# Designed miniproteins, single chains, part 72

Each design is a single chain, and the fold is of that chain. pLDDT is the mean over its residues in the fold that is shown.

## One batch from the design tools (miniprotein)

Design m2641
Fold by ESMFold2-Fast:
Structure m2641 (fold): chain A 72 residues (1-72)
Amino acid sequence: MKLSEEEIKEARERAERARREAAEARARRREAEAAGDREGALEAGIEEGVARVELAVSNLLLKHGGEEPVPA
């Protein structure tokens, strides 16, 4: 499998964005948990999970294209 330069760029941008979103959601989840905000913790947890899946999918595309994955 070979990705084009544009596909590699898009996959890397998506992976980097997903990594940032996952980190932000994790921070919000921890803050909500510390404050006893169960609904906020659940919402942030869902956002973290979605972002981690997007990161994994984007990294799989990068690996198939012979590129280095974006760390979590």
Scores: mean pLDDT 82

Design m2642
Fold by ESMFold2-Fast:
Structure m2642 (fold): chain A 69 residues (1-69)
Amino acid sequence: SVQQQLQQQEQQTQQQLSQKGQQAGEQIAKRLVAEGVIDESDIPQMAERGKKVGENGGREVFRQRLAAA
């Protein structure tokens, strides 16, 4: 059904952007550690924040796609 397809698409979009957000957060955190701005112990927290941002972005992208369809 269309609803099952949309639900799967929303979940996939959230998961993909969540993973990308986590990776981006880790990369930014590692750079900031190298620059002496933050400690290595802050990397997991930055990764978690990136994951959450990506997840929220995934929901927004899905909503925009539905509005455009």
Scores: mean pLDDT 76

Design m2643
Fold by ESMFold2-Fast:
Structure m2643 (fold): chain A 88 residues (1-88)
Amino acid sequence: EEELERRRRLVEEALEAGIEVARLLAGGRLEEAERVRREAEERIREARSEAARVALRVPLELARIPDTPLEEIRREAERRAREVLEAE
């Protein structure tokens, strides 16, 4: 159960980082967005969690679409990360 809890925490951290990057990109704060993304990617790389990678990646992909609401980005990222985590 400790391993599962660690994976869930990592997914939550990755999701929040992805959402923060999307928010910063929407606000034109490109340097801050890049910093947050890089820090999150480093943490995920060491953990080798596909669910965490999805949680970070989906917000970044959706942020490329103009005017996508942050709540929609969060909902989609949560859904996809949950599907991957449940398959692990």
Scores: mean pLDDT 78

Design m2644
Fold by ESMFold2-Fast:
Structure m2644 (fold): chain A 60 residues (1-60)
Amino acid sequence: SAEELLKAADELLKKAEEYRKKAKELRKKGDLLGASIEEGVAALLEGMAAWLRKKAEEVA
């Protein structure tokens, strides 16, 4: 259902926020590679959430 897809998208965005926070901490420690990897994971999750939101519109 559209509702389940939107719920899944919201959960992915919450996870992306956690990865963004981790990346910020790693960057403060000088772990630029680690920060970039965590930022990449966050971007992937954000993109997946956007796709699920578009899919929800198709099912509604």
Scores: mean pLDDT 88

Design m2645
Fold by ESMFold2-Fast:
Structure m2645 (fold): chain A 69 residues (1-69)
Amino acid sequence: SEKEKAFEAAGKVIELLKEIYEKKPEILKDPEVQKLLKEATEAFEAGDYKKALEYAEKLLKYIEEELKK
């Protein structure tokens, strides 16, 4: 279900944020990271799991690309 996928993506985001906090905390100050986090969180809190999943996946991809730099 979209809800299960959204929860799985949320778990991956939390783990990745913890890794960034320890290794490259400047990424957490990126306006795009903050925007995507806010949008994913707001969608999740509203029960819009499809939108939450979309924003979480965008956030994961963005962070992965930043970590390659």
Scores: mean pLDDT 82

Design m2646
Fold by ESMFold2-Fast:
Structure m2646 (fold): chain A 83 residues (1-83)
Amino acid sequence: SAVEAMRELLEKMKELAREKGLPEAVIEAIELQLRAGLRGQTLPEDEARAQALLDADPEGLTRAVEELVEAMKPEAEELYEKL
């Protein structure tokens, strides 16, 4: 299912972030995305927390996310092939 594929991809992104030694803020941002996706909605408190994480280091968080997206490209393609 799309929900399971998204969950698997986001969990792999969290593992990759930990392996790369990225800040806990990046891992927390990924967890917030996973929760929003599984619920089909973003809670106001989770949205406020995500904004606070971005505001604390907008450039660093953006770069970390871009690096993870690039690194996860093969994993995303593999998951899409399974769908």
Scores: mean pLDDT 72

Design m2647
Fold by ESMFold2-Fast:
Structure m2647 (fold): chain A 56 residues (1-56)
Amino acid sequence: SEGEEAARRAGEAAERAGGAAAGLTGYHDVMQAGKEFGPEAARRGAERAERSARRA
């Protein structure tokens, strides 16, 4: 699903920046956002995680 794909992207980005624990947290946070606020919220979460990883 779109939310699951966004969660995977966020988890991968967070893991690159902060290690495995950060990756799990990033995945969970984006999945929760998608469940509560819809797929657009999940997509924005993934984009933020990717930008943060590039700056780290």
Scores: mean pLDDT 75

Design m2648
Fold by ESMFold2-Fast:
Structure m2648 (fold): chain A 77 residues (1-77)
Amino acid sequence: SIAEIKKEFSDWLILKINEAYEELPKELAEELIKEIEEKALELFEKMEKLSEEETKELVKEFKKEVEELIEEALKKA
């Protein structure tokens, strides 16, 4: 169900946010997390209009984007 996908995605985001706080300087972590939270909010809004399959694909692409953002932030740290 879409609710299950949202739950799994939310749990994954919490883990990634915690990793960012542990690995990055506070200022960079706060900027990155704000960007991730804003993008995640937009994603949750889109999920209300999508099929389960489309939601899974969208979450997969977003997870890649988040991992890339964290890697870029680590290079600047």
Scores: mean pLDDT 82

Design m2649
Fold by ESMFold2-Fast:
Structure m2649 (fold): chain A 60 residues (1-60)
Amino acid sequence: MSDEELEEELERLEREGVRAVIEGRFAEAAKILRQMAELYEQLGRHEHAERLRREADRLA
């Protein structure tokens, strides 16, 4: 994926993740955070990806 495509997918996942948290769907929110972490690693943002994985583990 191009960086532009990765950022567009991250925006989509962020919206879905926020909605999942608001609805109390923590297992789905954790899954979304892990998907976002994978995309951040592809962007070279390894520290950001690691933080998202820790947040996901905290949720589920």
Scores: mean pLDDT 82

Design m2650
Fold by ESMFold2-Fast:
Structure m2650 (fold): chain A 77 residues (1-77)
Amino acid sequence: AARTQAVSLAVKRIVNAAIEDGEEKAREEWQREAQRLGVDIEVSVEKTADETVIHIRVTLPDGTVLEATVVVKNAAA
């Protein structure tokens, strides 16, 4: 799997970091993955009383843009 697989794994790591450790760790993973993959990654996290919304945008060197939005219910269990 080409760049799509690498980007998918990066997005997953950023999302997991945001859920488990919050924005600061998500920012660290975001910066690390951007450097490793040679891509531009933008992450925004919005917290409400009920949920955390994570927006991720990845721009590949060939101009391809990948966007993902993840909604996590706060303490969902």
Scores: mean pLDDT 71

Design m2651
Fold by ESMFold2-Fast:
Structure m2651 (fold): chain A 70 residues (1-70)
Amino acid sequence: SEELEGEVEAALVIMDLATFKIAIKNGKKISKEDLERLRKRVEELRQKYGPDHPAVKAAEAALEEVEKLN
């Protein structure tokens, strides 16, 4: 189902964001290009599933944490 596909897509974005968050906390910096790609992936999820979808909200929250730390 499209709903399940969206949950899988969101989970992959959240996992990538969690990986970047760990890297940043360990003193690594994420490139502006990689961060822009993550922003686009989150925006695509928002456009496809809507801003109120729980998975979209989780992905947006994870992105905000990465941006705040980087």
Scores: mean pLDDT 78

Design m2652
Fold by ESMFold2-Fast:
Structure m2652 (fold): chain A 69 residues (1-69)
Amino acid sequence: AIVAALKALLAAAKAAVAAGDAAAAKALSAQAKELLEDAILAAAAGALSIDDFEEAIALATELADAVAA
């Protein structure tokens, strides 16, 4: 599930930032962007609920904020 994958990436991104690993944080941010693109396509196809799509956007935003900090 896209939401579960984004939750895992967010946890990993927070850990990378805490460790000072900027390269890992950027790589995880790129993976989250790819999953968000998949979420947009799935939502357009009716394969992802509006609720799951909103959670995906929120998780991707939180990940971007964590990497920027």
Scores: mean pLDDT 81

Design m2653
Fold by ESMFold2-Fast:
Structure m2653 (fold): chain A 67 residues (1-67)
Amino acid sequence: GSLPQVEVREIEVELPGSEKPLRAKVLTVTDPATGESFTLVLFEDHGLLAFDRELTPEELRKAILER
């Protein structure tokens, strides 16, 4: 069947004035039938962001810092 391909990455972002870095898990889901990609960012501090495409490292960092 057309099962989605899932990639999972853990990232740490240093926040100015924070004693500990903010941790997040990044899930990139690609549908092999359509080539469509989705990105989910799961924050350990309670947050979730969703995007209808794959993110560049710069876009990912910006999204985390703007949260």
Scores: mean pLDDT 72

Design m2654
Fold by ESMFold2-Fast:
Structure m2654 (fold): chain A 78 residues (1-78)
Amino acid sequence: MKEELKERIRELIEKARAALDDPEKGKEAMEELLGEIQSLLAEALASGKLSLEEAEEIAREFEPEVIALGDKVRAALE
């Protein structure tokens, strides 16, 4: 389960990254990415598929990459 969620999040990040070459699409793609990651983690926690500690580990693993993408979008919009 944890690995399946990590693969899903990576797929979402890759989808968002593809959209970042277009500044108009980048903001929307980041909003969708953040919303989908939040929904996936919240559902896994609520259903007992994931512990809070596991969710925090996954969030920490992907946080630097998500922040880097967000920084790129903010720079493009400035």
Scores: mean pLDDT 77

Design m2655
Fold by ESMFold2-Fast:
Parts: structure tokens; sequence; C-alpha cells
Structure m2655 (fold): chain A 62 residues (1-62)
């Protein structure tokens, strides 16, 4: 399902952040937003948007 794909993309984003691969984190969080929005998971989409914004800030600070 799109919700499961959103969770997988979100998890991949978190793993990329742990590796300090912020470009890969951004890519995966963008995918998570799209999948959660497609699934109608408003909470998941908002969580993914927050993580995306933070990853962008971390990339800019590096």
Amino acid sequence: SDREKGLEAFDAGKRAEEAKDYEQAITNYKKAVEYFESAGDLEGAERARQALAEAIEKLAAS
C-alpha cells in the first residue's frame, strides 16, 4: 500500500540522517510525503514534511 511505502521511505530517510547523508535523507522524506499524501495519511505526511524541513536545514548547515 502507499502507506506502507511511505513508512519504508520515512525509515530510509531516518537511516540516511544517522549516516549524515542529508541529500539521501531529503530524497527519501520527499518520497514519504508523496506516499502518505496519496494514502490520505495526513499525520504521516505532516511528520514527513517536518523531517524533510529539518534535513534541509542540516544540509545547509553542513
Scores: mean pLDDT 88

Design m2656
Fold by ESMFold2-Fast:
Structure m2656 (fold): chain A 62 residues (1-62)
Amino acid sequence: MKLSIQDILIQSAAKASNLDFAQLKEELNGKSNVEIAAILNEKTSLTLYFDGDKLEGYGYPQ
């Protein structure tokens, strides 16, 4: 079974930053993975890395 990469990223970011998943998902609706990464990096302390539409990794600042 396959979840959307966007949904996984949004859920992870929401949980890490105590944000509402549904609200964050609506805000990011229609955006590319690269745009989502930029927005999430601004709103959260997670750093997300993409290669096109593929999530390469993520990190939490130490």
Scores: mean pLDDT 63

Design m2657
Fold by ESMFold2-Fast:
Structure m2657 (fold): chain A 81 residues (1-81)
Amino acid sequence: DKELKERIERLLELAREYAEKGDSLTTARYATEIGDLGLEGTPEVYKFGHERMLEAIGEALRAIGDQIEEELKKRKEKELS
């Protein structure tokens, strides 16, 4: 249980790091791994993993939003160039 929770927290930290780098696909893969680990544990570990999985999904969606905004900015700059 403690080791599973520590692994889940590590995966969430990695998800955040890759989201900050704009890698939404890798972030989403970490969210999936968090969810899978949560299913292997007790009900307490399941809840812990589920909450962190949703947080990682949120980070992936935020990274996608940032990518869309960046693409829109680049398209405007190309029109001015």
Scores: mean pLDDT 80

Design m2658
Fold by ESMFold2-Fast:
Structure m2658 (fold): chain A 78 residues (1-78)
Amino acid sequence: MEEAVKHLNEAERALREGKLEEAKEHLIKAAKLLGLNPEPAKEAKTKEEVFRVLMDISVEFLKEAVDRTIERRERRRR
């Protein structure tokens, strides 16, 4: 989890610097660490496409964090 966040941060930095291949490598690693499909990161060819993949992976990570929070809250309030 924390490792995946580090790769997402590195991908954002590489994107900002115009290093698309470096950004794609970090997104592929983040996706694999989160159990997500890395194919969109591999297929991305433009800065906009790479940014979209970064956002999609980030949203999926947030969904997992929210789900864990809901589960623990429900256990305590039963």
Scores: mean pLDDT 75

Design m2659
Fold by ESMFold2-Fast:
Structure m2659 (fold): chain A 78 residues (1-78)
Amino acid sequence: EEEFLEKYKAHLKGLIDFGKKNKNIKGLQQMIEELKKLIEELEKKASQGDEFAKKLAEVTKEMLEEAEKVLKELEKEE
C-alpha cells in the first residue's frame, strides 16, 4: 500500500509538471476539479474507518495544493 501511495504521488506530480511545461491552464483546472471530487469521496470513506482512504486523501490534498500553486503561477500576467 505504501508503494502504491508513492507511485500515485509520483503520477500526480508528473501530470502537474506536464501541465506546467505545456502551460495547459485548462488541463490543470480540470485536474483540480477532479482532485477536489476525489478528496470528497475519500474523506467520506475515511470517516467510516477506512485508514487507506485517509492516507490517500492526505496525499491527494498535497497534490491539489501543488496543482493550485502551479495554476496560480501560470495565470499571473506579471
Scores: mean pLDDT 81

Design m2660
Fold by ESMFold2-Fast:
Structure m2660 (fold): chain A 68 residues (1-68)
Amino acid sequence: SLRAEAERYLEQARAALEAGDLDLAERYLREGIRYGVELVDNGDYDSASRLFREATELLAQLRAAREA
C-alpha cells in the first residue's frame, strides 16, 4: 500500500540519518514524501497528514546535521 511504502521509506531515512549517511537519508525522505503526495492525490488525507508530520521532523534533523 502507499501508506506502508511511505512509512518504510521514512523508517529507512531515520536509520540512514542515525548512521550519518545524510545523502542516503535525503534520498529516502524524498521517496517517502513522494508517496505522501500520492496519498493526498488518492484522498487519504489522514495517512498523508501523519506521514508529513514525521517527514517534517526528519527534514529538520537532516538540516541540523548538515549545518553541524
Scores: mean pLDDT 86

Design m2661
Fold by ESMFold2-Fast:
Structure m2661 (fold): chain A 73 residues (1-73)
Amino acid sequence: SSYEELEKEAKKKLEEAKKLAKEGKLKEAKEIIEETISKLEEIAKLTGPKKLYDLVEEFKKEGEKALKEALEE
């Protein structure tokens, strides 16, 4: 389904952002996180499935955690 493809892409982007954050590329990591969240929120607004809103919340939490952990190193 389109949702499964979207979830896979979002998780891939999250892993890329985590890698960049660990490498000290916080600006690049933040940009990927913010762009992905914006895209997911726009799609959620249009389609409305609960799973997509849950994915947005998970991505926000994990993205914030990745940036925070990188800043504390």
Scores: mean pLDDT 77

Design m2662
Fold by ESMFold2-Fast:
Structure m2662 (fold): chain A 84 residues (1-84)
Amino acid sequence: MTEEERLIQAAEALLEGARDVKKRAKTLSDPELQEKLIKLADEMEKYAREAIEAAQRGDVPRAREALNKAVEYLGKASELLDAA
């Protein structure tokens, strides 16, 4: 498996993670917390898609940077979900 293929797989897993965050957010009764979680999931999707596009173009440094950003937003979403 190439470095590009591995980055695409990791980014695809983060897209699934973002969908799961949105599903969990929609079950919450707090509209402000729901809004924050949806916004974090949108940022995860944005950066995960940027990572896939960069990897498909062979731009590994850009793909890594975007993937790292998506992981940072996943961490923030997980902290909010654990506190809820």
Scores: mean pLDDT 86

Design m2663
Fold by ESMFold2-Fast:
Structure m2663 (fold): chain A 90 residues (1-90)
Amino acid sequence: SRKEAVKSLLEKAKEYLKKAKEKYPELKEELDKVLELIDEALEALDKGDLEKAKEAVQKALELLRKILSEKENEEVREAELLLQAALDLL
């Protein structure tokens, strides 16, 4: 289903962000905020609140793009692509 596809993309994005935190400890606080927004999106999806899920993913993307503009890295870039794909399905 579309919901399961979105959840899968969000969970994969979380795994890339966890790897980014291990490789770049200096990004931990910013990446933790993104992870919180992804968790909000997952909770909203479980409750059937697609508008809240969309808003949370949009906010997560905004933060990730800011991080990438300041420090390009592959793990955060992969997470950004996954979140954009999730947003396109919402």
Scores: mean pLDDT 89

Design m2664
Fold by ESMFold2-Fast:
Structure m2664 (fold): chain A 97 residues (1-97)
Amino acid sequence: SERERLEELIERARELTKKALEYLEKGDVEKAKEYLEEAKRTLEEALRLAIRLGDREAVLRASTALGLTQRAIEYLEEGNVELAKKYTELAIEALEE
């Protein structure tokens, strides 16, 4: 169902952001950025689906996590790994039940 697809996309985004955090902790900024970019794309898909389904709670959760993920990517591009980690952790928290 479309509802199950939305739940799968949210969980996928959470797994991708967790992978990004693992790579940030290892100092692998390039791999971390790849996972954050994939999480961003997954969250954009989740947000579109949540809007189509009229799921206001999922819209808020996906849009919040998307904004935090975008900030993490921006901090990595600025070379600020510490803030990138913090925003990645916040994105993971936003995607928790």
Scores: mean pLDDT 91

Design m2665
Fold by ESMFold2-Fast:
Structure m2665 (fold): chain A 75 residues (1-75)
Amino acid sequence: MDAETNEKVARAALEAARAGGGAGAGMGGQDIAKYSEVPLSEEARKDLEEALRLAEEAGDGAGARQLRKAIETVL
């Protein structure tokens, strides 16, 4: 995925986390971790970090793990 796609996926993951849909947030993180061919922009990283905080607050361990992996893998 290119930088523009990463930003779109990160934003969708954040919106899913805000809606209480941890599965959607986790899937976004997984897609970025598996398919990103470029480093995360600052905007995409901030959206993923916010989604991670919301997933952790909601007790979504699986979604939080996938989001954390995306942030760590795509530097």
Scores: mean pLDDT 73

Design m2666
Fold by ESMFold2-Fast:
Structure m2666 (fold): chain A 68 residues (1-68)
Amino acid sequence: SMEELRKKAEEIVKLPYDEQVEKLAELIRSLTPEERKRLLMVFAKVALDKGLPLEEVARIIQEVVDRA
């Protein structure tokens, strides 16, 4: 559900950069392309709302996509 994705994103955003990338990559490997997009969009919104720099959020998403 969207609420579950939001809670997962809030957990991940608290982790160090490398752990955020690995955790997101692990999660998306079992998801459909549409579910991957939803998870990454939710993560981006949560990360920006928590004050992560836009450049860092973009790099995390790019690395996650590259590893999937």
Scores: mean pLDDT 83

Design m2667
Fold by ESMFold2-Fast:
Structure m2667 (fold): chain A 64 residues (1-64)
Amino acid sequence: STDERKSDIVNLLLENPEGLTSSEIGRRLGLSQSTTSRLLRELQRDGVVEGRGSGRKTRYRLRR
């Protein structure tokens, strides 16, 4: 389930290469803000995703 949700985030970011905020990702995937934030932190730690900006305006995209 957690791995499936991470795959959903990766696939969403593949379709949106310009990046999305955590709120946009959560809204599009039907995930809570806390779940979205946790999964994005894990993906960033794993080097899969990068964030640019600060606070709620941070946009996430796939790393090269």
Scores: mean pLDDT 85

Design m2668
Fold by ESMFold2-Fast:
Structure m2668 (fold): chain A 55 residues (1-55)
Amino acid sequence: KKKEFLEKLKKENKEKFENSLTLDELIELREKAYKELKDEVIKEQIERYKKVEKE
């Protein structure tokens, strides 16, 4: 019962959160997320390269 209520609340909050943000804010948030993801992928690739070279 409590878990069901929490799940519903999270879904409703997610929808409301997305709607409350301005278009510009949404775009900026999206870009920041993609930039961070890109950096993480690049870091992993570099680490992989270094490990192979060190061997």
Scores: mean pLDDT 66

Design m2669
Fold by ESMFold2-Fast:
Structure m2669 (fold): chain A 61 residues (1-61)
Amino acid sequence: AATAEEARRRLAEAERALAAGDGESAAKYWMQAGVLASLAGDEELLARAQELGRQAAKLIG
């Protein structure tokens, strides 16, 4: 579905931001991915977004 595709795109953006050390952008994109994954009912994407959110939170403080 389009919503799940958008969630994957946002998650990829969050991963790129995290790799670049940009915790603020990573947090923004993972939050968007989490909302979209929830709306799509995609449990795997939601779990990935939650894990990435924990990594972003560590980087921000």
Scores: mean pLDDT 79

Design m2670
Fold by ESMFold2-Fast:
Structure m2670 (fold): chain A 89 residues (1-89)
Amino acid sequence: PSKKEILYESEIGILEISRAVSILTEDVEGLIESLRRLAEVYREAAKEIPERKEEYLKKAEEAEKEAKELEEMSEEEAIEYLRERREKI
């Protein structure tokens, strides 16, 4: 992999850890922030690594969709969602 690819994959990895921590601690706001930042990083990676563009754009769209759905949930619905996600980790 290129140095650019390693850098983006490393940042994605750190954000995925932040996402997992937010799920484990039932931190809805932290999860939304991690998902929004993941979407940004995936879009940047798609621009800089054209051979993986479609993969990264799909992941960016999925992260943005999840963040938006969480923002539209009640606090009770969001916490239940995080509990379901935690069981699958």
Scores: mean pLDDT 85

Design m2671
Fold by ESMFold2-Fast:
Structure m2671 (fold): chain A 90 residues (1-90)
Amino acid sequence: MEKKEKIINVFKEAIRVLEELVAQATGEDKEFYEKALKVLRSYLEAIEKSTNEKVIERIAKAMIDLLKYIVKRTGNPELEEILKKLEEIL
């Protein structure tokens, strides 16, 4: 339970940062951040509904892959810190 709550909290932090990026971005970058937000929100909802530890871990790993892609594209230091925090939990 504690591990799941930690993962959920890190996700909520990532969603907040992406919401701020959407507000500041224009054009193709805005579209990219909006799509990333939809995917992250879907993964968060799936984790919140799951009671299976293996399923939670698989979703969390998929989220790490998505965050790595976003960090590589944006170079955003807050997202880099969030990614490291999530990797430490897993």
Scores: mean pLDDT 81

Design m2672
Fold by ESMFold2-Fast:
Structure m2672 (fold): chain A 86 residues (1-86)
Amino acid sequence: MEQKRAEEELERAMRELVEAAAAGDAEAAERAAERVVEAIKRLEDKRKQTVYITTLGLLGAAAYADGHDEVSEILNRAALEAIKET
């Protein structure tokens, strides 16, 4: 039950994070990234944790390519935090 709720929350938080990153909205990206990291920590599947952490890094690179430097830094920090917490 908790694992399924963590996956559902993670999917919602990831959608919100992708939208915030595309918009260059640093405050929305920071809030969504915090929710993504918390949901990743609750995943029992190490492979899924690795996939989502990698996705954060790729999203950060995409934000940087779009000129959203602050969002890129937020995403890279979130990926590092998720690595340290898992």
Scores: mean pLDDT 82

Design m2673
Fold by ESMFold2-Fast:
Parts: C-alpha cells; structure tokens; sequence
Structure m2673 (fold): chain A 67 residues (1-67)
C-alpha cells in the first residue's frame, strides 16, 4: 500500500509513473514494435537526465505522432 507520509514530489512522481505505465501498455497492445524501439532509445538517451515530467510529455507526443 502507498505510504501516507509521502512528499508532494514523490506522490506526483508516483502518479505520473502510473500514467506512463498505462501509456506503455497501450503502445505494447497496439503491437507497434517500431514505436516501442523509438521509445526505448529515447528512454536510454534521457535516462537519469530528463525530468519525469519531460519524459512523460515526450512519450505522449511520440505516441500521438504514430497514431
């Protein structure tokens, strides 16, 4: 269960993580392997560097471009 004493920053990150997980699941269900590969490359380039918010928006834009 989620801790009740979470920092606002951690709570927001956890919420965005859920959204990102759902987006990733939709991409996987679509069966678009090219999109998946592009997402993996993007993730590797921004690993530990980009803000979680920036990563989320980039993933969303990438999905929108393919759809």
Amino acid sequence: MTLRELDPEELERLRKAEEVARLGRRIREAGDEELLRELEEFEEKNAGKADFDEVYEAIKELVARHE
Scores: mean pLDDT 65

Design m2674
Fold by ESMFold2-Fast:
Structure m2674 (fold): chain A 87 residues (1-87)
Amino acid sequence: DKAEQIVQKAVELGLLPDDPALQARIIEELRKVFETASPLEVMAIVLGIGSEVIPSDEDEAIETISSITGKSKSDIRKLLDFIKSLL
C-alpha cells in the first residue's frame, strides 16, 4: 500500500510521530487523493499542512515546509523523493 509506505517513511525520517491513530487518518486521506494529487500535495497531507501555503517550485516548497515544521530540508527532500518514486 503506497499510503502506508509514505507514512512509514515520514515516521522513519522523524517527520511524523509514531502514533498509530494519526498514521491511520493520514493513510485514509492519502488513499482518496493518490490518483490526482501531485507529490507536493501528498507531502502537505502527510505533514498536516494546507496545500495552499506550499509553493509549486520544489526547492521553495522544501524551504517553506522546513520553516513551518522546524524539520530539516534534507529529511523533507528524502520524503518528497520517496513520494515521487511511488507516484
Scores: mean pLDDT 82

Design m2675
Fold by ESMFold2-Fast:
Structure m2675 (fold): chain A 74 residues (1-74)
Amino acid sequence: SDKKAKELFKKGQEYEKKGDYKKAAELYEEAASLSTDPKLQEEISKKLAEVYKKLGKDKEAAIIDEGLAWRKAS
């Protein structure tokens, strides 16, 4: 449900503001799995990439950034 995805996304942003990037990433991953709205998926993916970079998951962040760039080119 996109409503549930939005709730999880909001909760992820709350943890991100607290500096809990690990928990924020988990919530963003769950939100992404539940979202079917392309615009919401893009917003979640951007935040997830930012948080992955904070966690040192540079390869995972790069994969998301590449996916976002590919969508814009399509």
Scores: mean pLDDT 82

Design m2676
Fold by ESMFold2-Fast:
Structure m2676 (fold): chain A 59 residues (1-59)
Amino acid sequence: GERARRIGAGIVAVARALGVDAAAQLAHKNSGLDPEAARRAAEAPTEEEAARIVEEAGA
């Protein structure tokens, strides 16, 4: 949904600016993603793929 899309876009933006490790930590802490899902979302090649991972993780 829209929430997953916004979270995914934010994760990708942080990954581009601060790197994958920082994006994964922030996604876990702030968006309630488990560490594995947060890492996968931070490593996603597109905002659409990141949003899909966030949606599947229930966030």
Scores: mean pLDDT 82

Design m2677
Fold by ESMFold2-Fast:
Parts: C-alpha cells; sequence; structure tokens
Structure m2677 (fold): chain A 73 residues (1-73)
C-alpha cells in the first residue's frame, strides 16, 4: 500500500549515492504521495525529480516519502 511505498522511497533516498538513484527515490515517493493523497508530498517529490544536484533530489525524495507515510496512516 501507500505506506509501504513511502517506506521504500525513504529507504532509497537514504541509500542513494547518485543523482539517478535519488531521482528514482523521488519517483517512488511521488507514487506513494499520490496514493496517500498528500498534496505536499506530491509537490516535494516533483521538486526532487526536477533537482539538479544529488543532495537536493535526495532531500526532496526523503521529505516527500515522510509526508506520504504520515498521510497513509
Amino acid sequence: GAAELAREAGRLATHAKTLEEAKEAARLALEAARLAGSERGVRLAQRGLEAKTYEEAAGYAGSAAGLAYLAAR
């Protein structure tokens, strides 16, 4: 469900070592946020996908995953 996707997205964001991996985490966070109905999570995940640096992408992905998880409870 949405909570499990959010946890997985958060794990990927934490372990991401490249911009590509961080954007993959943001993509899963976007899916989780949409399923959970977190408008703020969707917005942050989209910013993660648009990020130009690894640090920005991982940060947005992690924050979006957290918001998606809270909304899925």
Scores: mean pLDDT 89

Design m2678
Fold by ESMFold2-Fast:
Structure m2678 (fold): chain A 67 residues (1-67)
Amino acid sequence: LSTVEEQIEAFFEGVRKGLAIFDKYPVEDREKAKAELERYIAEVKNPEVAAGLGLAAVIGYGSEFKL
């Protein structure tokens, strides 16, 4: 079982990676950023990283990822 420290680190890794995907694409290509982030969330096996990616999506894209 992961330690609390490992879980916190994984969560923030997810947040950083999600925000990096958001910043990687220009505003005109937001659909590409959204697709990449959604696919990454689906492929990630670590639930804490996935949670961090989800938070980054809410922060970076707002309602675009709610549905």
Scores: mean pLDDT 72

